# Designed miniproteins, single chains, continued (2): the designs that were tried, part 30

Each design is a single chain, and the fold is of that chain. pLDDT is the mean over its residues in the fold that is shown.

## One batch from the design tools (miniprotein)

Design m5009
Fold by ESMFold2-Fast:
Structure m5009 (fold): chain A 100 residues (1-100)
Amino acid sequence: HMMEHKREAEKVKKEALELIEKDPKDEEALKEAMLLALEAAVKIPGEGLEALREVYKYIMDVEGVEYDEAKIEEGVEKLKKVPQEELKKKLKELLEQEKA
């Protein structure tokens, strides 16, 4: 199952980066890309967190917005204890606080 996790993480990363590349000025697309990456970081061990780091760096380069990597790790730990049905809502709340 490890190879499957890596492929799933890479697919999420590709989808998130494509959202950003399609319209780098679309704030909603950037939020959706970050949400996809955050969900992967929570659901896919190791590889999901790597996908999140790559998406995070790409958003920094495109928007010129600075994010702290420690905040990403804290966010993922908080989300791991959230019920799946509330996960997307909680991800949106965290992203809105960062004003990405």
Scores: mean pLDDT 66

Design m5010
Fold by ESMFold2-Fast:
Structure m5010 (fold): chain A 74 residues (1-74)
Amino acid sequence: GSMAEKAAKDAEEAAKRAEEYAKKGDYTGAIGAAIAAIGSYVQAVLAGGSEELIKKAEEAAKRATKYAVEAGEK
């Protein structure tokens, strides 16, 4: 539904923020954005999103987590 669409969009926006924080070397910001992306992915699942929306949110959460890990390695 629309709530699942919003959650998937929020996960994508959080992944974008994680990337920007990682580029700036802001590890704390990147971690916060990754946590937000994971929370949005969980929201997409709980809202009963389609498999496509849930997968998109999951991929965004994984990407955000990768940026946070990479920021911590610098």
Scores: mean pLDDT 85

Design m5011
Fold by ESMFold2-Fast:
Structure m5011 (fold): chain A 76 residues (1-76)
Amino acid sequence: SSADAVSAAGREMTERAEERGSLSGAEAREILEKYRDQMPEDLYERIVRELERRVRERGSLSAEEIEDAFVRALTL
């Protein structure tokens, strides 16, 4: 399901960010692309937008920033 794909993408991103201290925009994009065909395009675009906005503002993504991005994308 799309919910399973979103959960899997978010978990993989947060795990990697925790292991490395932060995640780059390129790494986040690479992870999210693996799940693209398993979620609605509108939801995919909202997640991408929230992640890219945080990368532009902060330079990289912490686990907390990834969680906040996914929450915002899902609650719009």
Scores: mean pLDDT 85

Design m5012
Fold by ESMFold2-Fast:
Structure m5012 (fold): chain A 79 residues (1-79)
Amino acid sequence: MKEKALEAIGLAATALYRQGRFDLADKTLREGLKAIEEGKYEEAVRIALESVRSLPDSPFTRAARERIEKLLEEVKKEL
């Protein structure tokens, strides 16, 4: 659970940094890590997904979004 949520937040932050969205990346990382610390793994993955959905379409952003969507389904199955 925790590892999947951490992967999602890391992917989202990386996608945001690559697009120059540094403030949003830092906010996403802070809010996502707080959700993980509180055991809210599904919420953390949703935070990651929402952040990447706002980005312009690129091969990296598309791959990150698809991976985060799969991570969300896995987290939901374990709840």
Scores: mean pLDDT 83

Design m5013
Fold by ESMFold2-Fast:
Structure m5013 (fold): chain A 70 residues (1-70)
Amino acid sequence: SAVLAAIDANVDVEVAKYGLSEEEREELRKRLYRTAAQGYRDRAEQLAESDPERAEEYRRIAEELEKLAE
């Protein structure tokens, strides 16, 4: 997905730029996934009445990101 690719690209840039350890890489990736998941959940709530199909799509994206953050 475009969201996952963007997050992974950002993690790779930070890892290369700051020489992050394996543990720091994992923590950064999980943090970014959690942040993105919250954004999609917030947007899903905003769209629940006006665009329920998109709200459901955003909720599914948030659930997938939350699983990846574990």
Scores: mean pLDDT 82

Design m5014
Fold by ESMFold2-Fast:
Structure m5014 (fold): chain A 75 residues (1-75)
Amino acid sequence: SSLARLAELSDTLTEILREVMGEDAPTWELLRRMDEQQLQQVRQLIQQRFKDDPQKQQEMLQMLDQMRQLIEEQE
């Protein structure tokens, strides 16, 4: 299921966001509060952790960018 895949990717991304921010908060709240340096750290961690899975790496980075764009459009 594509929805199950998106949930898996979302859960993985949320774990990385929580690691970078050092707090257990909802994904969208973390993304709203992240600065550019923290976002770059997230991208770097995705690239490092999924270096052997280029498809998952690309999907994770795309999801991060899409979520961030949606937040910026609401501001």
Scores: mean pLDDT 83

Design m5015
Fold by ESMFold2-Fast:
Structure m5015 (fold): chain A 65 residues (1-65)
Amino acid sequence: MAEVVTVSGFDRNGNPTTKRSVGGSGADAAELLRAALEAGLWGDHAQILELARLYGSALPPELLA
């Protein structure tokens, strides 16, 4: 289902961080991706591509560069 996403990365101190969005039409997923990129490092291209496919118009432009 397109209503559950998981976001993971590392914070500025190198600690692993994880957030998960359930439901919410995709807007929450885009905000979680923004927060993860701002706070840490993203390396899961498969997750980014899946979110772009499901919520493309809601993703912030920084994730597509």
Scores: mean pLDDT 51

Design m5016
Fold by ESMFold2-Fast:
Formats: C-alpha cells, sequence, structure tokens
Structure m5016 (fold): chain A 98 residues (1-98)
C-alpha cells in the first residue's frame, strides 16, 4: 500500500502538471477572455463549496461540474475551467487523507 508521503508526492506532481497546462492556455487568452475565465472559476468554486457543505455524493458533484462545463461556449475557457476542476478534486482527496 502507498504511504501518506508517497500519495502526497504523486498529488504534488499531478497538481504541478495541471498548473503548467493552465498557465500555457491562459497565456493564449485575450484580456476579456481572462476576465470571463476568472468569473467562471469563481462560479465553479462557489458551486463546489455549496455541494461539499450539503454532503452531495461525488458522482452527483461530477455530473453538476460536467453540466457547468457544457454550458461554456468558448473552448479554451472550457479547457481551463476543466483543468481547475481537476485540480480542486485532487486537493479535495488530499485534504480528506490529511
Amino acid sequence: MLSQEEIEEIDEEALKELEEKRKELESQLSEEEKKKLEELIKELDELLEKMLKEKVPTSEILAKIQEFLDSIENEKIKELVALHAGKQFLKLFKEKMA
């Protein structure tokens, strides 16, 4: 079985790769698209916080996130929001093990 330290190391590498991809994509956005991205990330974070407080099952949280992502018409913004959602899920699992 993986130790707590080994799990933390794997999570750190995964988070770093997601952050590098996020920065690369974000550098391709216009200032207007960056503002829209920040607004959507805030909405997603508020949605996740609400669902976590209400103890919504993980499967339902994933379904709601997918519905949120499907509402985004700009493909680059959608990819960045999806990367942010992935990072938040990795952090959530790490916090539950700490």
Scores: mean pLDDT 72

Design m5017
Fold by ESMFold2-Fast:
Structure m5017 (fold): chain A 78 residues (1-78)
Amino acid sequence: SEKEEKIRELWLEAAKAIGRGDYEKALETLKKLEELGEEDLILKGLVYLKLGKTEEAIALFQKSSLPSGQQLAQELLS
């Protein structure tokens, strides 16, 4: 569907922005994904971590239902 194609496009855009260190563009793109129901708390937390917002990143990792989120939060708190 058009929505699924847009979601795929936005994920690729976010990944490319992160890869080049454009964290402002990454957050803008992730916000658009969140508005489409495609929030990734792990990726959002990683972007916050790159911006030096460690406390906010930990909160996002802890909010994630994925085991990787819990592991990342624990490693940052250690």
Scores: mean pLDDT 84

Design m5018
Fold by ESMFold2-Fast:
Structure m5018 (fold): chain A 62 residues (1-62)
Amino acid sequence: SAEEERRRKQIRLIRLLANSGVLSKEKAEELIAEIEGGKRFSQRELAERLGVPEAAVRAFLA
């Protein structure tokens, strides 16, 4: 589904930022657990939690 694909893309972005050192491993694991637990982040909410511009999240998830 479109929602399942969105979740996969969000998790991929989180893992990418953790692997590049932009996001701590602990915070990445926390966010992934929330998403897998059923939490649905908007692009704005995810950007705020990641500490990145919303435009960057939109570009990655497009």
Scores: mean pLDDT 83

Design m5019
Fold by ESMFold2-Fast:
Structure m5019 (fold): chain A 87 residues (1-87)
Amino acid sequence: MSEEEIVELENKILSAVPKEHSALIREALAWHRAHGNATRPSPEEVARLLARYREILRKGAAKLGVSEEELEAVLAHVERRFARVIE
């Protein structure tokens, strides 16, 4: 899959679990409001957010009948994206 196809599939999966996705975004924004832009999240905090995001993606994929291969491609892309944020 291309990067564009992976991102499109990620967005489609998230649209199947809008409440869970909105709750995670709200939590992330609350964390930034509490700590400010100068505070770098710890590797442990990033790992916790990634684990929760992966669970949300797995739930959405199951609702849409997304293949295991396609889901693993999305998860791998998300993990690479998070790794770039924390170095």
Scores: mean pLDDT 77

Design m5020
Fold by ESMFold2-Fast:
Structure m5020 (fold): chain A 81 residues (1-81)
Amino acid sequence: SRRVSELARGLGEHIERGKKLEEEGDYEGAAESYEKAARLAEELARLLRGTDPETAEAFSELAEELRKKAEEMREKAEKKE
């Protein structure tokens, strides 16, 4: 569906942005990007749960990993500033 494609694209863009900002030392920006990516992954999991439960589970796991990454970035931002 168009919605799923748009969410998947946004997920990839925010992950890429988060990685770039992390490499640049912008840990606050990286955290925000990873948090946005996690929300998109959770929405993808919700939308796919009834039709593709295996893919939905993978997105739920990815969302959890992205939230942990965002928290790690927040901690680094606090220590650097």
Scores: mean pLDDT 87

Design m5021
Fold by ESMFold2-Fast:
Structure m5021 (fold): chain A 71 residues (1-71)
Amino acid sequence: KVEEIKKKTDEEIEKLGREYSAEMQARRDALKAAGATPEQIQAEVDRLSREALKKASELMKKGDEEIKKVQ
């Protein structure tokens, strides 16, 4: 059912978001410890954010394709 596919997709996106939040925090802390500039830290966080958005978009597309199969 559409509701089940949406719930599954939402749960996968939420899990992805949690994992990337932890990754971004760890990377930020590691870069600060290494003496990176604020600009370098922001660039790395932005890169991870874009990667997370791309993966979330792929999960949404997969969910939408499954929904089309049942409609």
Scores: mean pLDDT 81

Design m5022
Fold by ESMFold2-Fast:
Structure m5022 (fold): chain A 96 residues (1-96)
Amino acid sequence: ARLEEARRRIAEAREFAELLRTINRDSALLLPTTLELGKSLPRERQERLLEPVREGAKAYYEEKASEEEVIKIVFAPVEEAEREARRLEEEIRRLL
């Protein structure tokens, strides 16, 4: 039913947030390794995971951003995925 679908979507959103967190934590300054790993992923997932990492690395090497600012840029998609998970959790609470 609707409750089961909402739980599935929450699990998917959380799994995606964890994946983004893992990739972005390990790749904020390890961009070459992340790009090689990204070649094994579907294109849409590559774009979502790697574009913020590229932007962060570019800003860092152009001396336009501190390490802390790079981390913020790289983790922006994680924050979005976590926000989606919280929205779905709110929907489940309304169904219970």
Scores: mean pLDDT 60

Design m5023
Fold by ESMFold2-Fast:
Structure m5023 (fold): chain A 63 residues (1-63)
Amino acid sequence: MSEEQRKALLEAGEKAYREGTLLVIRTGDVEAARQIYEDAIREAAKKLGISVEEARKAALEEA
């Protein structure tokens, strides 16, 4: 994966994680927060042309 692809993926994951965390703080809905994060990772993987598994692995290394 290129450095640019990795940065885009990490930025998308971080953004979704922050949004999910705020949702949990406000509503307590952990499942909705998890779905936001998973959807963001899948969407980023599609845009970058990489597998969802590779996207999750890269996001976890910096998260």
Scores: mean pLDDT 75

Design m5024
Fold by ESMFold2-Fast:
Structure m5024 (fold): chain A 74 residues (1-74)
Amino acid sequence: ISDESLQSAEKSAQQASKDGKYSIAGRAYDGVGQVYRQKGDLERASHYYQLASDNYLKAGQTQLAQQYQQLSQQ
């Protein structure tokens, strides 16, 4: 995945969150976090996993929120 694709995914996640589409935003943020983790950027990965967790929690997806909260602490 290219850096331009990551930037587009980040913008899409931000827009989905602003629109109240929290499950879509959570999925987009977890995808961005996974890519940063694969690149070895654990600090950015942690940040995006935290955003994914927050959005999943707002969507009522408690199990996913807990999963990504744990990943954000690594």
Scores: mean pLDDT 83

Design m5025
Fold by ESMFold2-Fast:
Structure m5025 (fold): chain A 99 residues (1-99)
Amino acid sequence: MEREELREEARRALRILREHGRENVTEEAREAARRAAELAGTPEGAEIVREVQMEASAEELAKRELNEEEKELVREAIEKLREEGAPEKVIELLEEALK
């Protein structure tokens, strides 16, 4: 669906921005930033960007070694996200971070 295409676009843009970082001002990073801003400027695009940002945050958490306090916060986040009907992929990535 069109919505899934927008999610893929947002994932690519956010991945490029994370990979290049603030100090690496490449044409790719500038284009990704512009595209992310365009998406965030619409109600539908803002929702998609938020979902993709949650996914990216969960992926970064899964790469970290979490202490017990951080693990408790992640468990709390999972419960809230499930209640809100967040994408299952985000929940799975957060559960991975608890290992």
Scores: mean pLDDT 66

Design m5026
Fold by ESMFold2-Fast:
Structure m5026 (fold): chain A 91 residues (1-91)
Amino acid sequence: MILEDPEKKRLLELEIELSLAIMQVSALTLEDIPEEKRKKIEELLEKSVKSMEKLRKAVEDPSTSKEEIDKLAEETQKLLEELREEIRRAS
């Protein structure tokens, strides 16, 4: 069972956190924001969606190595920090 693997459970938790952050940042694009900020947010959202696809594939693939999981977790955490910073700036 995937949830019995602590590394895969970590990726699933990151996917949930990333999904929530993506939804919050996407809501910011519905506001009247400067073009430069909109471009930055759109690029960040595109990177975040691609990261989420990688997380899903890694969870579904039983051959995913611990090194690959660690790399994906680090990349996702960096994206989460950037998304959360944009949310904080909008508050």
Scores: mean pLDDT 78

Design m5027
Fold by ESMFold2-Fast:
Structure m5027 (fold): chain A 68 residues (1-68)
Amino acid sequence: SEEDNKEFREIWEKYVAGELTLSDIQEMKERAEKEGRERLARYLEELLIMNSDKATIQAYAAKARAAG
């Protein structure tokens, strides 16, 4: 939605300014998923994948395996 796009832009701006860490982004993604904000959750997931180190990517894969 337009609201999800606006919120993602604000989160992205804070992230590039160094005000948010990848861990903060991960928590925001998990909240967006729980709230049913699918578009926002997808944007945040993509940000995490593109900007994560190998350990973070491996943790992501481990969560996916645990989920089935």
Scores: mean pLDDT 77

Design m5028
Fold by ESMFold2-Fast:
Structure m5028 (fold): chain A 81 residues (1-81)
Amino acid sequence: FEEKLKELALKLGVSEEIVEEAIKKAKELAEKVPLSLYSFATIFISEIAKKLIEEGKTKEALEIREKLMKEASKLVEELEK
């Protein structure tokens, strides 16, 4: 699951550094609070969007967030069957 989320973000042009930091944040929260796959994906995507906005890439952050949410939702649906 984590590998698939990373691959999707990298395909959309997100840097490896941002992707790894976002995965680390989602994993840290998952260790403290039980998370659904959807919640994990939402945290991961939110961290990516936050980092891009901090870099002044607000429009890119919104576009990537939209695309990642759609792809992650499909991935979660497939895995929860």
Scores: mean pLDDT 78

Design m5029
Fold by ESMFold2-Fast:
Parts: structure tokens; C-alpha cells; sequence
Structure m5029 (fold): chain A 61 residues (1-61)
């Protein structure tokens, strides 16, 4: 959900001190890794979708 993505984004920013752009990217990678599992190939299209979802959640907060 957007709320879960925003919570994860805030956690990433707080723990690692990333910029907003870096935190969005890291959050999207973390969610993608959980969806695909550790052995699956990287899904660039899904990664792009997840980054846009995190950004939209931020715009609404």
C-alpha cells in the first residue's frame, strides 16, 4: 500500500541519511527484492513502477 511504502521510505531516510531520490530508489529496490525473491532476475519495469509509487505517496503526504 502507499502508506506502507511511505513508512518504509521514512525509515530508510532516517536510518541511512539518504537524499529523497536515493531513499526512493532504495525503498523501491527493497520492495522489489521481497516481491521477486533473492534468486530472481532484476525487473527494471517493476522497479520503475515502484519508484513512481513511492514518489506519489510522498506527494500526498
Amino acid sequence: SDEELLALFNEVRERYGFSDTAAIEFTAEKVLAEELGSSAPFDEERFRELKERVRRALEKA
Scores: mean pLDDT 75

Design m5030
Fold by ESMFold2-Fast:
Structure m5030 (fold): chain A 120 residues (1-120)
Amino acid sequence: SETLRLFEELKRVGEELLELLKKVPGSEEAVKTAEELIALLEAGIATLRADPADVERVKALLDEAIAKFQELADLVQELIEEGKFTPEQAEEIKKLLEKMKDLLNKAEELIQKELEEQQA
């Protein structure tokens, strides 16, 4: 499933982001938010593997993950503005956030298409 592949890639990128955040003093709230986001992605992966026809549950988990991602992005932006990252770390974390945003948008488009196909 392309949706499963996107959730697995989202989890991998999220884990890379989490490891970078853990190296930064004062990022404890962002670390917690990233861990909560990863848990939502893991629940989505588990749902897609056990019951791929439960598109409504996958959508609900994705909607929660998108909201949690926005919370994480806002916390990271605040840490950047407070000077908590080196310029190199700030560049890397921005790239990871941009990649996650792109993957989340792709997952949302696929789930919306699957919902429309189930209603036909």
Scores: mean pLDDT 88

Design m5031
Fold by ESMFold2-Fast:
Structure m5031 (fold): chain A 68 residues (1-68)
Amino acid sequence: GPEVDEVFEGTGGEVSEKLGARLATLDEAGRRNALAQALEQLSKLPVDAKVTVTLRGAGADLRVEVRE
């Protein structure tokens, strides 16, 4: 498909809720696992911290980035 990054922005709490909802809609194990890893990283940050989570690539090249 098109090379579109999947981006989630907001406070740590807001982004965690968005990622959890997105996980529930995914059948693809690789993306599901990447989003679960992002949720785990977010759980270590304050819930009011402003964060951006980006998923890039697919399959073996799939990566997740978490930034404040």
Scores: mean pLDDT 70

Design m5032
Fold by ESMFold2-Fast:
Structure m5032 (fold): chain A 107 residues (1-107)
Amino acid sequence: MTDEEILAKADEIIASDPDSLEARAAIFSRTLVLLRQGKLSEEDLKRFIEALVKSSDPIMKKFGEMLKKGVEKSELEEFLKEVLEKYGAEELVEFLRKVVEAAYKFR
């Protein structure tokens, strides 16, 4: 699947049911693609944060709330440790670090 196909499908799913598990996956995929391309806008980041705070996943909801209020380095490191312990995915931890870096850039 191309990046363009991922973005188009994600936008459709997000518009239809933003609080679903499918929409959460779509928003994550979309954000990952845009970050990788260096094209993540402030509006894209805001949409991602809004999706996170509405998530049924308590870890993802916590991350969204942290991003919305601002993130301290110590709080971020403790949170990323929790993510690593729960999911065992170093790639996910790196992705979340890049999201925080993008949030700082848009200040």
Scores: mean pLDDT 77

Design m5033
Fold by ESMFold2-Fast:
Structure m5033 (fold): chain A 68 residues (1-68)
Amino acid sequence: MSDVERGIAELEREIARLRALGTPEARALADAYERLVDHLRADPEADVPPELLEAVNEASRRLADAAA
């Protein structure tokens, strides 16, 4: 598998895990990861938009805060 293919597979597993948790925070992070996967599948060579990375980081922080 290419690095991108491996990364997508890892994100898809994490999305499934987050969806199984069923919390609003987990769903928000899963949604952000799905947007990232869609971007990577559309053009693996393109730079990821900074706003998409920030959305992932923000959702991840909210999930961590909810778990604390």
Scores: mean pLDDT 79

Design m5034
Fold by ESMFold2-Fast:
Structure m5034 (fold): chain A 123 residues (1-123)
Amino acid sequence: MSELIEKSLKLASILSGKEVTLEDLKKLEEILPNLLEEKDGKLYVNGLLFNPPIDTTKLPEEANIAYLASLIIFHTGKGTPEQAQSAEAVFKELAKVDVQPLFPEVEPSPETQKKIKEALKKL
């Protein structure tokens, strides 16, 4: 299994308090075709999914992990919209990019962002 996939599923499970598995990723891939891109044998989130598009291969690994976990929480409904938006906020901080939010009406939680940052350090 790719390190991106393994760590993203683990982060999504920690955040949601639910078991997040490869079946959840498969459901997400059905909703978002070409979700992942491979470059030099390593997996990344497809930069064309962002508005504006970004080169995700230039981002820290933790940024790709946080964003993939955000998409899993958002599209599977296993977590809350606030948890998904908080994971995207951590992604934006780590990536130092400004992209359109997944849930523009939902405020990210500082406590959830802290939990995400702590979980990422332990992955």
Scores: mean pLDDT 82

Design m5035
Fold by ESMFold2-Fast:
Structure m5035 (fold): chain A 67 residues (1-67)
Amino acid sequence: IPEALKKVIEAEVRQAVAELTARLSPEAAAKELVAIIKRQPPEYQDYALELALRLAPAEVRAELLKY
């Protein structure tokens, strides 16, 4: 995975986790994070999901694991 693209994905996922978890319920935040992950190229979706799981609060992480 190119380092520059990893940085872009990390920034997007980190921003999304911070904003969505502050504004939405854990269920709604997880749903929107899954949508963001699915918009990544298929070969990077696992990486984006792993980042979201590491960055998300426990309650949002639990909802993400249902997907």
Scores: mean pLDDT 79

Design m5036
Fold by ESMFold2-Fast:
Structure m5036 (fold): chain A 84 residues (1-84)
Amino acid sequence: MEEVLELIEKAEEHVKKSKVPEELKEAALQALEELRQLVEEGHPYAAEAVRRLIEELRKLNEKYPDKELEKAIEHLEKAAELLE
């Protein structure tokens, strides 16, 4: 659990460092905060929520390619593996 939370924190830092438009960055950070709460609660939806967020961030990266956003996605993929 703690390892999953650390991966989400790393994803947040990478999103903050990305150069995507500020409004979209704020939306991504909000989604990450919601995911963090689900993980902290041990909610069964956490695994599905992280997979959905990975998909949304991949679409964002396709429109606004950014290496920091790619690193955020990599950390969330590791979090998803730990939640299975």
Scores: mean pLDDT 84

Design m5037
Fold by ESMFold2-Fast:
Structure m5037 (fold): chain A 87 residues (1-87)
Amino acid sequence: KLSAEELLKLAEEHLEKLREYLRSLPDDERAEALRSMVDSYLAAGLISEEQAREILALVDAGRLDEAEDLLFELARKAVEEYIERES
C-alpha cells in the first residue's frame, strides 16, 4: 500500500546512507566493502559483468571515490526501475 514515490524515496535514502557509511571507513576497509557490494549487485543482476569489472579495476587502482560514484549511480537506476515496475 506504499506509493511508488514513497518506495523510491526510501531506496534513495538507503543508498545515500550507505555512501556516507563507506566514506567513514579507512581506505582498506572501504575497498573490501566495495568489492563485496559489486559481487552482491552482480549476483542480483543489478549491474553487468563489464560494469563490475570496471568498478573493481577502479578499486584496485585506489580510485575509491570514482568506484563508489559509479556503483551507486548504477544501483540507484536499477532500484528505481525495479520499484516502478513492481508498483
Scores: mean pLDDT 77

Design m5038
Fold by ESMFold2-Fast:
Structure m5038 (fold): chain A 64 residues (1-64)
Amino acid sequence: MEAYEAESVEEAVEIAKEIGFPVRITAKNAKPEVSGVAGNEEEVRAIAKHLMEKYGGSVLIEKA
C-alpha cells in the first residue's frame, strides 16, 4: 500500500478519512523514522501537528 504525503494537518485529516482508520502517520524528515498510529480524526490532528512541529516538513499517511 502506498503512503500519501500531507503538507498540512488539514490535508493529513482528509487523506486519513479517504484511506479509513486506523492510519499510520510518519514524519518524512525524521531520522531515525518516527511514526504514530491514529484511530480517529482527532488523533490524526494531534499526531500530524506534533510531528510537523517537532521534525518539520510533511508527514506520510498510510493504512495501519
Scores: mean pLDDT 81

Design m5039
Fold by ESMFold2-Fast:
Structure m5039 (fold): chain A 81 residues (1-81)
Amino acid sequence: MAKEKVEEAARKLRPIARELLLEEMRREGLAPEEQERRLAEAEEEFEATMAATLAKIDAGENVEAITERAEKLIEYAEKLR
C-alpha cells in the first residue's frame, strides 16, 4: 500500500513537474543548455527523494506519515492541472 502510493505520486508528479519547469524556463528565455542542466538536477533530486522514501518504508519507519504525504502529493498533482 504505502509503496504503491509513493509510486503513484511519483508517476503523477514527475511529468507535471517537468512540464511546468520547462514552461517556466522557456518563459524566462533560458538557453537550451541551461534548461537541460536544470531538468537533470530536478530529476536527480526527485529520484533521490523517492529512493530515500522507499527505503524508509522498507525499514518500517514513518510509514503512516509517508503514506499521508504521498496522498497529499497525489491531490496536489491533480490540482496543478
Scores: mean pLDDT 78

Design m5040
Fold by ESMFold2-Fast:
Structure m5040 (fold): chain A 84 residues (1-84)
Amino acid sequence: AEEAAEEVEKLLKEAGELSTPEGERYLRQTAISAKNLIKAGDFDSAVTVVETAGEMAALRLSPEVGEQVREKAKKAAEIIRKAK
């Protein structure tokens, strides 16, 4: 679970670097929330917050960049699902 939390944080940081400054701050806060949920054993809530944040951070970006942000968030969510 600890390794999953660190990998999720890395992926959300990478997604944030592709997003707007507001999207980056949102994804950074989401990474903290997701790590806390993973440590608490609430993997289902961690998946939900990560996927939701990816969709929100992709809004108003170009379709190509938005897809990259969503893909990184989806990979983070998959890591959480596999850590369960």
Scores: mean pLDDT 81

Design m5041
Fold by ESMFold2-Fast:
Structure m5041 (fold): chain A 85 residues (1-85)
Amino acid sequence: STAAENARLGEVLDRLVRGEISQREAAEELGIPLSKVSRIAREIEAARAAPSREASEAHGQRITQLVSEIYREKGWKLLKAEDFG
């Protein structure tokens, strides 16, 4: 179901951000290319290393764009609070 797929995407990305899973495991779980997961991880690490909140926000915008691309490719509806909490 779309809700379960959306929840899974959010959970997998959250685990990736926390370093609980590898980029390869995230790619396998989501069924997307490793290169796309790698780009998301790179933007997350760049955001963490950013010298200012403004720089971190720029990386956040790129992460949002990459996540939106995944949602379109999978035919999933973007996560809402009611779908994930």
Scores: mean pLDDT 70

Design m5042
Fold by ESMFold2-Fast:
Structure m5042 (fold): chain A 95 residues (1-95)
Amino acid sequence: MNVLERADEVGKKVREMLTESEEVKEKASTLAHNAVLSAAYGNELLFLYLANELIKTVKDKKVAAEILRMIAEEAEKLGNYKSAENFRSLAKKVE
């Protein structure tokens, strides 16, 4: 599975995890998709920004933490262990 397919699947899963408005689902899905791409391409500043925007966007902080952990797992599978660690650290702080 290529990086774009992984990013698309994460975005789709984020939509399925949310019970909020369509606008929140669309925004969270897009942020998660872009976070996976940023992790894959090593843009540490962008993925940190996207993680914080996800936390602000998703009202249920337990769901936000789960989304961050899912993105961390994808970053780790892509070989970006630093991004994975940062997302897991943010997930722990949000819970």
Scores: mean pLDDT 82

Design m5043
Fold by ESMFold2-Fast:
Structure m5043 (fold): chain A 68 residues (1-68)
Amino acid sequence: SMAEEERRRALAALQAVREALEKALAAGSGTATARSPLGGVATVTVRGDEVRIELSGPGGEALLKAVS
């Protein structure tokens, strides 16, 4: 179903966010990216106590829809 496909894309986007966050934290500060195998790019920026997460592409839209 369409809902199941969107759910899979959202979960893949969450995995990409996790990978990008782990890379950024391992570097201590800066920006890291990771790509979802189901389409989408997660960009995580760590600066002091702030973490910013940006999602682009179909995976980003699917994740936003899933958490809305």
Scores: mean pLDDT 74

